# Ledger of designs, part 79: designed miniproteins, single chains, continued (2)

Each design is a single chain, and the fold is of that chain. pLDDT is the mean over its residues in the fold that is shown.

## One batch from the design tools (miniprotein)

Design m6728
Fold by ESMFold2-Fast:
Structure m6728 (fold): chain A 73 residues (1-73)
Amino acid sequence: MELSEKANEIVKELGLEDLIDSVEVNRQGSGALLTIHSKEKTIPAEDLNRLVKALIEKLKLGFPVGVSLVRKE
């Protein structure tokens, strides 16, 4: 819950709240799985990459980091 709450604050800081519904962060050993729920069927690659980089850096995530994108439809 705590990490997922911080992740959703990062979405707002980046101005991506119109594209991203929610982000879940699940720690897996030294790493994490990021589950990104989109409001739209597609997300621009630049915006998705910017979000993932910000999440890794600001949440201090270890490796490996997995990313799962869950589209609205």
Scores: mean pLDDT 79

Design m6729
Fold by ESMFold2-Fast:
Structure m6729 (fold): chain A 105 residues (1-105)
Amino acid sequence: MLKDLESKDPEVRIKAGKEALKSKDPKVRLEALNEIAQLPLEVRRELLPEIKEALKDKDPKVRAAAAKALASTGDKSVIPALEEALKDKDEFVRATAAESLEKLK
């Protein structure tokens, strides 16, 4: 449940983020990425592998949200993943990846 993302314990928030991103419901994964983008930078950085995997999600809305969440970390290590998202089949995902890359300059 996404309520654990509001926990004062960073470890509880990280675990909740990992579990939510593995949900079978794309709406839950999308909501999780939007919540994660608002979490403290330390928690977002710990979730980088899970957010990078969300760039490969079957739902284009989830992939676009993942690109925004990665850019929110300010971590330049995400640039190769966002460059791959520029080749995405969905136009909105490509546009979001391009905007995300501009923010990391």
Scores: mean pLDDT 80

Design m6730
Fold by ESMFold2-Fast:
Structure m6730 (fold): chain A 89 residues (1-89)
Amino acid sequence: MEIKPEDVKILGSEKSERTSAAGAKIKVEASYGYDAENNLTLGLKVSGESVVDGEKISIENAEIYIDLSDISEEEAKERMRALASGKLS
């Protein structure tokens, strides 16, 4: 199934930041919601940025959407929170 970010009805999200050994901040944003077909969906965005010689450089940017079948909205919320904390159950 094709999941488009614009088709996801977000019910909740959490963000966390981690500092790398080089001082760059890595941001993790996890979300849960429903896709256009009312399938429970878990979203994960990972991004990192640093500044080198006054220039802002994007280190990493990844976006993943996962369809979750046969789980409750409460379980999806718990998985979202685990992903945002950087713990993948």
Scores: mean pLDDT 63

Design m6731
Fold by ESMFold2-Fast:
Structure m6731 (fold): chain A 96 residues (1-96)
Amino acid sequence: SAREQALRLSREISSRTPEMRELHEEWRKQMDEENRLLEENRDSSASEQTRKAIEAFKQGKPVLALDLLERAAEIAGIKMGEILELAKNNEVLPEK
């Protein structure tokens, strides 16, 4: 996933300079918190994960929001673009 690639790249870069290490530590704390929220929603419905994604966007956590939308799209069997459009309009997936 994009999140996993970003984490790997961040670790790689942070090993190179002290400034990047400090930025990496703050970013890693944010990513760890976001990962906890993502895991807490692992068994949630597509509609609930879409709601959480909208909340994450509003909180300035775009990586978490995109991961939640990706999971919701997979559960709902729809394309990422379609669920992203719903989320932009503060819509949730219709009830099953």
Scores: mean pLDDT 71

Design m6732
Fold by ESMFold2-Fast:
Structure m6732 (fold): chain A 107 residues (1-107)
Amino acid sequence: MVEELAERVLELLRRLLEARGASEAEIEAALAKVRELLAADPASLARLAVLLALEFEELGDAELAEEARELAVEALQTIEGLSREEAERRVEEFVRLVREAREEIRK
């Protein structure tokens, strides 16, 4: 299950990088580094999925943003053993914090 979630995060990251015009070499290098991160710290999976959801939201891709948010919820349930309600609350809190941090940087 964790390996399947990691694979889904890497697929979403590929789609984001392709949308941003990254070369295949740049995409493969980024995917390799993220794969190393997820192997060393599986808990990063949910946080990375939330970051991807916010990036897709900025690009106007509501479908991929929703897929990334759902992946973050599933990751918290699988890795941290949270209930769906607890996982959704954690994802909403992390989204709020990231949005607030981005607004401060843009001021």
Scores: mean pLDDT 83

Design m6733
Fold by ESMFold2-Fast:
Structure m6733 (fold): chain A 55 residues (1-55)
Amino acid sequence: SPVDRRIDELQRRISDLTQQRKDAVKAGDTDKVAQLNKQIDKLVVELGRLMDEAA
């Protein structure tokens, strides 16, 4: 379904951004960490909503 496809996309994007955040933490790039946290939070909220809708 379109919902299942979006859930898969969100999970992959969250995984990628989480890896980027780990790299930014190692680099000491606090501004990039803050930006990535905001992006991850938005995607996690969307994922939660879609998973509730799919249930």
Scores: mean pLDDT 87

Design m6734
Fold by ESMFold2-Fast:
Parts: C-alpha cells; sequence; structure tokens
Structure m6734 (fold): chain A 62 residues (1-62)
C-alpha cells in the first residue's frame, strides 16, 4: 500500500470493526486485528495469532 492508502485502510478497518461490534464483538475484534496486522507488518504475527484464536473460538461455538 502507498502511505495514503495505508492510513486510509487502517482507519477504515478500525471503523468497520467498531461498527461490527454492535452485532458480534468477536468478529469485530478479528477484523480490527487483521487490519492492524496488515498495517503493521512488524506486529503481524501477533495480531494474526490473536485473530485466529478469536475466530477459532467463535467457530467452535457454531
Amino acid sequence: MSADEFGAAMQEGARRAAEAAAESPELAKVEYLRYLGRANPAGRDRYEAEAAEVLAAHKAAQ
């Protein structure tokens, strides 16, 4: 991503995650963590791992 697209994508991802929290806090957290990992490659492994745990717990409940 270009610097402009990088900032816009991260802000939009966080906003969408907050909106999704009204319906499903677990899915909202997954979306937020995924965008954090995409925007910050240095922390990507941590965010991806946390997102995977949240998503796995959500899917296991279904």
Scores: mean pLDDT 69

Design m6735
Fold by ESMFold2-Fast:
Structure m6735 (fold): chain A 55 residues (1-55)
Amino acid sequence: MDINDVLKKLEDLKKEKEEGKSIDDVLAQLDELLKETKDPDIQKLLKDYKKYLEK
């Protein structure tokens, strides 16, 4: 998966969270994106969002 695909999926996850989707479901999809991402800057972005979602 390239960087653009990961960023699009991250944007979709943010929209789904705003629509009231389960945080657990969003976190599971973030973990999948983290496994697909090789770029450390994108990994940091995904991890920061994941940390923000965790209470």
Scores: mean pLDDT 76

Design m6736
Fold by ESMFold2-Fast:
Structure m6736 (fold): chain A 80 residues (1-80)
Amino acid sequence: SSMMKGMMGWIDRVEENFIKRINAATSQSDLDNIERNAIQQSQQIIKIAERQMDKDDVEKIKERVKKVLEKIKKLVKKKL
């Protein structure tokens, strides 16, 4: 669906932006703030999906968001 493609495209852009922020980070405090922001953004994406999409599509969004958040957390751990 157009909504699913739009949501997935938004998640891809969010992932790219967080990777850029991690690459630019110069301190543990920066990395901690990036991880907190990624968790908050993930929660916002899911909340929007829950309001606009059926339950099956929401589960697909949740799974995609989970994969992105796991990748961000892994990159944060490898930085510095």
Scores: mean pLDDT 90

Design m6737
Fold by ESMFold2-Fast:
Structure m6737 (fold): chain A 100 residues (1-100)
Amino acid sequence: SVLEASNEADLALMQLYELAKRNLSPEEAEEVEKQLSELGKKIREVEATLTDEQKTELYKKITEIARKVIERIKAGEMSAKEGIEEFIKEVNKVIEEILK
């Protein structure tokens, strides 16, 4: 369901942000919060144009990307900053694909 997919995406985003904050300086954390806030605004604008099926796909892909980034940060394969940058890049890519 759309609600279940949205709730899972919100949880995954919270987990990613909490992990990032623990591994960033206060200045870097402020920049990340700003970048994620801007992405959140873009997602809300896009959601207004999407069907329930497209919303479910978007939320599921956000969850998948967030979980993958979390795992890679925890494994030491990428820094928290690199992980957030990759997360934003991949989510923007998903938005572009859904809007086609």
Scores: mean pLDDT 87

Design m6738
Fold by ESMFold2-Fast:
Structure m6738 (fold): chain A 87 residues (1-87)
Amino acid sequence: FDGEKIVEAFKLTLKSTAVGLQLRTHDDLEGMVKAIEDIQGKALSAVSHDAETRAKIEAAANDIIAKVTQDLERRMEFRKEEEELKE
């Protein structure tokens, strides 16, 4: 058992999922979060006996969700600024 390899594979899967999705709306973000939660649940079930690896998996999922949420919010703010500039 190699917890670091599992965490690394999980992070790569999350990054691939995030890159493959074009987030434009909160509905897109919700769909992505659900996909991440499903992947996280399966990974956590596989490592139920390793609290440290479980914590790393949870942290990786939360980090990706936070980053894509911030990116979506920044893009929404940019669109609002564009509307103000078009006046």
Scores: mean pLDDT 71

Design m6739
Fold by ESMFold2-Fast:
Structure m6739 (fold): chain A 78 residues (1-78)
Amino acid sequence: SLRETLSPLMQEAVDRLRTELGLSDEAVEHLLRNVLTGDPRHFQQAVDLLERDGIPDPRGKAVRGVALLSHALLEERR
């Protein structure tokens, strides 16, 4: 899976998306693809999944998820 190829910092960010934001593995994978590729379609796919699952504030949670993943990726690359 995509998670198995991630650095420890990125894996920690993924775990925080699941535990703090309550995101599914499928939604997390779309947010990971958004951060890694820059393709905004993956962000919208994550938002759509969160709305389907009845998650409150789906866009806000997706934005926070992207922020956490982007911060971890920047820390990994410096």
Scores: mean pLDDT 81

Design m6740
Fold by ESMFold2-Fast:
Structure m6740 (fold): chain A 92 residues (1-92)
Amino acid sequence: SAEAARRARLEALLRREVELMRQLLDYNKDNSQQLKRIGEALLKRAKEMGVERAAEYADKAIELLEQNGPMDEVVELLKKAVEEIAAARLEG
């Protein structure tokens, strides 16, 4: 149906955007300053959209960065924030 086709196109676009963001996070995995900037942008976006889970993941990632915590955990949390934002965009 036309509705199924529109949903399929949105899902494909969101999957591409998630993959691009995952690649950007992996590229910056050892750059705490860039990860903080990305985290702050994701937190702002999550709050503007009302996506509580994404905001919690981004906020936790920023907290962990400020505590000089493990970068792998920061990247994982930011990837989860990206996925929650994409899921919210798919649902409308």
Scores: mean pLDDT 88

Design m6741
Fold by ESMFold2-Fast:
Structure m6741 (fold): chain A 64 residues (1-64)
Amino acid sequence: GDRQLQALRDAFQTALDLLEAGKSVKEASEAANKVAAPEGIEVDVSEAPKEEAIEAARAALEAL
């Protein structure tokens, strides 16, 4: 529903903001999961390099 879609947008935006601020992929993923968890949404734990994680988050936001 609309709340789940907004939670996904907020989660990916949070991840992107933290990654661009120089935080680790782990920190960004944990923050995104915390944002998405109240709506029952799981965000993938990424072991990807930071640049790939940034591109993935940006692509997800553009698709949403």
Scores: mean pLDDT 72

Design m6742
Fold by ESMFold2-Fast:
Structure m6742 (fold): chain A 80 residues (1-80)
Amino acid sequence: MTIEEKVLKVVSYIRKKLLEDIDDPKVVELIKKLLQTVFKLDEKEADEAIETQKKLIKEYPEDILTEEQKELAKELEEEL
């Protein structure tokens, strides 16, 4: 998997979970743990990724997940 493919998968998963409930602390904790354990991101990188996605969802709520992004999110969830 290329770095670009890995980033797209992670971003798609974060966006999917945050679209379900943007302020659910359980969802945020799950995403943070996923990024740290599966993708070996440090705490700062994980926090920055989550905050960036929250900002994008709040500023551009019309930017819904494409079918491709939904499949990528599902693939990542199945790898857990």
Scores: mean pLDDT 70

Design m6743
Fold by ESMFold2-Fast:
Structure m6743 (fold): chain A 73 residues (1-73)
Amino acid sequence: SEAEQQLAALTQQAQADLALAAAGSPELAEAHRLFAQGHRLQRWGLSSGSQELFDKAQELFAKGEELLAQVRA
């Protein structure tokens, strides 16, 4: 489906970005850690019905995106 193709493209882009930065961008690594933590909190929020966990996930995603923007600047 369209969504699966888009997800695959985004995953490919993220993996390529990590590979290119393999010599070590600590900011890029930190951004990906924040995204991973955000996804975990989002899943816990879904299973528990906790708005607080969803809100915390959103904060982590925003911080990760900000770090990623700094790396891409």
Scores: mean pLDDT 77

Design m6744
Fold by ESMFold2-Fast:
Structure m6744 (fold): chain A 60 residues (1-60)
Amino acid sequence: MMTLEERIKAGDEAAYKELEERSRAVAEGVGKVLKLDKEQTEKLAKALLETEKWVFSRLK
């Protein structure tokens, strides 16, 4: 069974959807702790997703 990281490296679109869900969940959790508004939480979710994609691109 492939890890999420391996699936993303292989170009699995389903893995990218899982990554988006995870980034959103983390951003919602952090936003709740930091009491961010909805707009700030959405920006954080996008930043986390972009950061994770950047990290995975460097693991090639």
Scores: mean pLDDT 73

Design m6745
Fold by ESMFold2-Fast:
Structure m6745 (fold): chain A 74 residues (1-74)
Amino acid sequence: SSEIEEYERELLRLYLQALDAGAAPEAIARLVALIREAGRIVRDYEVNKKLSLEEALKRLREILAEARRIVAEI
């Protein structure tokens, strides 16, 4: 899904922005955990077919919102 790809690209962009900004190791660890969670959601939708597109997008939206909060505090 193009929408899933957009969420993944934005999450990666935020991660790279945090690294470039010299974020604390704790902030980077939180972002890495969110990236891993997003990867699990994408696999459960695309590969395992355990999630609907609607549920996957809802969960990815929540992850992206949390990532944005972390980056805003750097």
Scores: mean pLDDT 88

Design m6746
Fold by ESMFold2-Fast:
Structure m6746 (fold): chain A 109 residues (1-109)
Amino acid sequence: NLEEIRNKLAEEYKTQDLEKVAERVIKEGREVAKMARELADSTPDPELAAKLRQAADEVETQIKRLEEALKNGASKEDLIEVIVEADLTIRRGKALIFDTLVELAKKAE
């Protein structure tokens, strides 16, 4: 259940330095978005390329929201919510990247 995963992540972040967590999440998100776009450019599969570009766009959208929340001095509760959504979006992007690399390896045989 996705709601249970969100709640567990929110509890984990509640006791942490949220500004430092946000900085790490932003950095990781930028790396994931870059990797997804590079894989999209290299894959001969147009459907897979579209999914990778969509994942990159979703990650970049969440990173932008997180940067704006930090800049605007969002409440601790609001900052946790944005961090959790960014973290989940990054995890989904990483999973798609991993699956893409596995499929590319199979086609190289």
Scores: mean pLDDT 86

Design m6747
Fold by ESMFold2-Fast:
Structure m6747 (fold): chain A 67 residues (1-67)
Amino acid sequence: MEAEIRAELARVAAATPFDSPAVRAALEAARRVALATRDGEIPEALRDEALALLEAARRELAELKAK
């Protein structure tokens, strides 16, 4: 889970040409996940928050690219 969340957040960040609030939030979530993972586990709430921010970033990226 931690590696999957981190990889997905990194992929969204790397693929995004837009500096958007959702992308910035996803990058911050990735940083928090990385720090928590270093301690050996990710709290459930932090994991859920990271996934929600990732979903928002992906949605915003798709909307922007559709234009």
Scores: mean pLDDT 63

Design m6748
Fold by ESMFold2-Fast:
Structure m6748 (fold): chain A 87 residues (1-87)
Amino acid sequence: SAVDEVEELARRLIEEKKPLKEIFEEIRRKLVELGLLSEEEAEEQVRKVLEAFERAKAAREAGKEEELGVSEEALELLREVEELEER
């Protein structure tokens, strides 16, 4: 399935220890290639994910996750990114 292709690509890029930005860029391109999102929609979604990650990271560094209204999804993304960077 299209989802399986995206997951396989992500897994491969992670195993190759690609930078997170490059992983997201490749996934964005694959989503457009598979017709799941338009180029503009895919770019917007990646931007939102990266913005959420940066907000979660900044809030966590400040110890203000609750005060800044950081979502659970953004915190989970931050955890996943930290795990990848530690590998």
Scores: mean pLDDT 65

Design m6749
Fold by ESMFold2-Fast:
Structure m6749 (fold): chain A 98 residues (1-98)
Amino acid sequence: MGGETMLGSLRERLDKVVDEATKVDPKLGDELREKVDETLDRVLREGTMEAVREGIREIERLGESSTPVGQKAALKVKETLAYYGSYISGSSWQLKLS
C-alpha cells in the first residue's frame, strides 16, 4: 500500500494538529509530539491496530491533564490516529477477511 506515502501524509496532518495544540498549551504540544513520534515508529515496526490503540490511550491520558482547549487539540490528534488505525488494519495488514 505504499505505507511510507500514507505515513508521510498522516505525519503532515498530525504536525498541523500538534502545532495548533502547541499554540494553546506548549507543554501539551511537546508531549503530543513525542507520543505521536513514538506511536508512528511503533506502527511502522509492528503494523498493528494494537500499536495505534496504545498511542490513542496515551494521547487521551495527556488530554485529561490539560486545559479544555488542550483537551480539544488532543481529541483531534486522537481522531487522526484512529483514522489511520482503520486504514492500517484494513489495508496494510492484509486481514484474514481475504
Scores: mean pLDDT 69

Design m6750
Fold by ESMFold2-Fast:
Structure m6750 (fold): chain A 57 residues (1-57)
Amino acid sequence: MVTEEAIKRVRETLKKTMTPEEKQQLIDELQKALENAKARGDEDTVKAIQEEIELVK
């Protein structure tokens, strides 16, 4: 996924089909991405990742 629209569509689909174990794996990867975005000062990306974590949790 290389566009924001593609990421959002995948996220919506995955939220409905993922098992709790798969959600935990996704959360771990999102946490790493969140730290990287914070280090860059990319507030928009930080917010997008935080929303994904909340929806997956």
Scores: mean pLDDT 73

Design m6751
Fold by ESMFold2-Fast:
Structure m6751 (fold): chain A 84 residues (1-84)
Amino acid sequence: MMSDEEQVKWAEKMAEKLMKRVEEALELYKEGKKKEALLELEIALGLGRIVLGVMKLIGASEEALEILEKTIEEIEEVIKKLKE
């Protein structure tokens, strides 16, 4: 099993990858590709939720879980703002 330190680093790296997808989706939205942007954001949200669910099942550290939960909340807020 990964150490708590390795779990946190992995969660941070996953959060960075998810947020990069969000940034790329926001760029698509600015270019007028709204449908593509929203689909990419929904994919990022789905991936984040799956990863968080798996980490909870394997008993990952609270610190690692909190990183992913915060990232998921940020993605949800972006989607909410763009749909309004």
Scores: mean pLDDT 84

Design m6752
Fold by ESMFold2-Fast:
Structure m6752 (fold): chain A 57 residues (1-57)
Amino acid sequence: MIQKTPEQAARLAANVLKTMNIPQANYQNFAASLLQMAGFEATPELVNHVVQLAQSA
């Protein structure tokens, strides 16, 4: 798998949240799981960035 930057991982996680129609109440939990699956630490800052990307569309 091509190594992703944290920003690329955040964008992919946000797209997954939007595509799967995840309820907004579960965005933080799913964002954290997706970031961890991508090999990144689910910091509050990165999780919030993913949630903001998913909500801004």
Scores: mean pLDDT 74

Design m6753
Fold by ESMFold2-Fast:
Structure m6753 (fold): chain A 51 residues (1-51)
Amino acid sequence: SDADAVLDLADRLVRGGVSFVDAQRIAGQVVDEFGTDLAAAAPRIVQLVNS
């Protein structure tokens, strides 16, 4: 289920304009830190996208 969560988040980030490589890296890190709680992860996603 974690692999599916990573793929789903990465796909959403790519649709938002993040490169595929960065989207996969960010999605993997976010799912590792927060699981599927994307509401708690939202500030961290913004930080990682902008770094």
Scores: mean pLDDT 79

Design m6754
Fold by ESMFold2-Fast:
Formats: structure tokens, sequence, C-alpha cells
Structure m6754 (fold): chain A 78 residues (1-78)
């Protein structure tokens, strides 16, 4: 759990730094929200099929995307 949180932070921080410009942040949020919806749908299908490996990989990607989206949305609230 803690190692997973550290990896998520390491992956999210560079993207947040690149998105210092508000317009770039809005574009990234839109792209990431679309990817998040796609991965969520794939995760639901994998759960239904009992594909544990795919579920674990998808859950990790969803956590990374959630943290990036949260950080980017915070920057847009200014």
Amino acid sequence: MELKEKQTKLLSEPLVEEAKDKEKAEKLIKELEELYEEIKKITEEAIAKGDVGSVEAAEFNLEVYEKVLEALKEKLKE
C-alpha cells in the first residue's frame, strides 16, 4: 500500500509540473478523464470474468489517474 502510494506520487508529480499552464491542465484533465472511464469499464469486465491479474493492473492505473486528476483539478480551482 505505502509503496504503491509512493509510485503514484512519483508518476503524478511530473505531469502536474508540466501542466503549470491552466490551458494545458484542462486538456490533460479531459484526456485523463476519458482514459479513466475506459479503464474503469475494462476493470468491471475483468472483475466479471474473474481475471485477477487484469483487475490488479487496472486498479493501479485508476489510482494513478485519480491522483493526477485530483492534483490538476486543484490547479484549475484558482
Scores: mean pLDDT 67

Design m6755
Fold by ESMFold2-Fast:
Structure m6755 (fold): chain A 117 residues (1-117)
Amino acid sequence: AFEAARAVVEERVGPFDVTVRYADDLGGAPAYADYKRTPGVVTFNRNIPLSEEELKRLALREIARAAGLLETDALLQPPGFTGPAGDSGVSYLQPSAYEGVDLRTPSRPLTEEDLLR
């Protein structure tokens, strides 16, 4: 999941170094990345249960953020999003992209093996 997302971002921005970190709590967020404060670093919340598809989307979004891509970049738009014209511009960087993720009850910590699937 993580390596596939990294490859997609590298196709757009060229090769870059990315470091994966894990944390027990990110204020209820499933992951964190900030190009200006921690360029090339993605932190995953190990206590939030994610499906493989949710993890793939999250990894793509946070790696793109760590690479310094803007919210308006087409890479960060949900594929196949067909909402109203005013909503079609919602990027993966928006909180609404996480609405399908249950952040309330972690089932187990995420491992590096989960991210490499």
Scores: mean pLDDT 54

Design m6756
Fold by ESMFold2-Fast:
Structure m6756 (fold): chain A 74 residues (1-74)
Amino acid sequence: MSGKQVATNCLACHSGGGGVEGSPALGKGGLSDADIRRIITHGATFGSATMPAWGSKLPPQTIEEIVAYLKNPQ
């Protein structure tokens, strides 16, 4: 429930073609579930692009729901 809504909000930055510059398209880029979960939880830097950490702002269960949504869109 909440995971789908949060994942949808994340698409505002990761819309694939209209998101924040430097943000990769969700579901593309060859990332595993573990990598996606880690990046959402701890943030990541990709060259000059930086993703903020959500681990302190979102419950771990919500982060797992986001990962699950990206694997099985509903």
Scores: mean pLDDT 59

Design m6757
Fold by ESMFold2-Fast:
Structure m6757 (fold): chain A 129 residues (1-129)
Amino acid sequence: MLPEVERTLELIRRLLDPETAERLEEALRRLVELILKSTPEDRLQVISAVGELRRLFEELLSDHPMAPAFMQLAAGYVVQAIREGESPEKLAQILARAVELALLGVADPSMTLAQMAARLDAAVAEIRG
């Protein structure tokens, strides 16, 4: 598995209760597998699956007021990368970093959407570079 995905899965286990962690880990693993097997013809299916992961994240973290905003921002970066035709490996890396940053944003009450956007920009630039 990609190092970015392994790091995000470790963070999920560290930050969330075991039941929530298991559900989010399984959903993330399935989406990563879908992305890595995808072709350009699968683009709309992959975008739909990212939307499903966003909804699950919002459901599982519904008690956190910023969770919907952080995950909507994170999902937006992944969808944009899909539309720009990034390779499956880079899409999986961007997805993992986006979920990692959404979780860190939820865990940090000082995190702003602007700070998260800047970190997402840096992460995407690093993966593309």
Scores: mean pLDDT 87

Design m6758
Fold by ESMFold2-Fast:
Structure m6758 (fold): chain A 81 residues (1-81)
Amino acid sequence: SMEYEELVKRFDELKAEVDRLAKQLPPDVRLQVEIDVGVADILYGVAKMLASRGDEETAIELLKKAIEILEKALELAKEAL
C-alpha cells in the first residue's frame, strides 16, 4: 500500500539522519542513540517479515512504532549537538 511504502521511506530517511548525527555525539549520548536505533531496526525487520506474509496492517503499526523511536533518537541527538 501507499501508506506502507511511505512509512518505509520515512524510516530509511530518519535512520540515515540519526546514523549521520550519531558519529558526532558524546559517547554516552551516542550509546543511547545506538540502542534506540537497534530497537527500531528490530521492529522494522519484523514489520518487513509481516508485510511479506500479507500482514500489512500489523506491519504498518510496528513500522509506526519504529519511526517514533527514531524520531525520539533524532531529537536526543540534535539536543546534544
Scores: mean pLDDT 90

Design m6759
Fold by ESMFold2-Fast:
Structure m6759 (fold): chain A 86 residues (1-86)
Amino acid sequence: FAEKQKAIQAELEALLNDPSLSEEEREKLIKELEEKAKKYGFSEEEIEELIEEAKELEPDTPEELLRLRLLGTYVASLELKKEYEE
């Protein structure tokens, strides 16, 4: 589980740092992850609270990277849990 979570996080970080991806495409990916998080029961307030906590831990990291990393990790964890329980 932790190994797969780490791999997904690394893939998302690679996508964010891919120079062939436009700023619009990265924004779209973040939006898709936010929609998935909401589908799994996270409110907008809960998502923003998690982002604010991440900013406290890594204040020098851009919010866009923190948002993608955090949402990607949570969504991936929930999807993996669902696959494992099914």
Scores: mean pLDDT 66

Design m6760
Fold by ESMFold2-Fast:
Structure m6760 (fold): chain A 67 residues (1-67)
Amino acid sequence: VEVGPGMELLPDEARELALEALKQLKEGNYEAGELFSKASQYELAGNKKKADELKRKAEELIEEKKA
């Protein structure tokens, strides 16, 4: 997209999800990390519904790991 890729390429929400994905991968939560990564990409693409769904799945996996 050509609207504002410049130096502000990643919006805050997409960047937050990408950073969360990296944290989960470092902690060994590979499946959750992959889901956060995909959520970040969908958020960037403007697919908010899919991003929210993937984020919820990732959070659920993390919670189940503790339960």
Scores: mean pLDDT 73

Design m6761
Fold by ESMFold2-Fast:
Structure m6761 (fold): chain A 90 residues (1-90)
Amino acid sequence: MQKGIENIKQIAEQYGLKITVTSSPNSVLFVVTGTAKALNDLVQELDQKGVVHKSTSSDNVTPAEANANGPDKQATFSIGLSYESVSKLS
């Protein structure tokens, strides 16, 4: 569990993103801030690794839509993962 969370944090930091982690009994929530391009790149890497996630922004746009509208614009996304999904990165 902790190793999977740390791996996600490292991937986000590698893309230049700021990340905050909140754990609940059933899921982990990552609040990630950075450029729309970096956020989309992070989500694509999670998809490539088979990590099931639910990503939402305050503006209800997807990371791909945010990247298409302004790759260099700052954005914040909430990325929810189950503990099973996080364990795949351990």
Scores: mean pLDDT 76

Design m6762
Fold by ESMFold2-Fast:
Structure m6762 (fold): chain A 80 residues (1-80)
Amino acid sequence: SLMDRIVDVLQQAADVYTQAQQLTDPQLSQRVTTLANEAVDLAIRAIDALAQGDVDTAQRYLDRAERLVREARRLVDQGS
């Protein structure tokens, strides 16, 4: 469900946010943190859209959030 995807995004964003704090490169840590924060903001917007019955808008926000989390994960993996 879309709600399951939103929960997954929020959990993954929290994980990469925590991992960013362990990165030795401050610039990389800041980029990962920014991506995680943007993904959370998009997930919140997706929840709001679902509350309004706008499934299409919720899905677009969620697709963007998932892309940002994937990028954050890639950066963490490369910085490790």
Scores: mean pLDDT 88

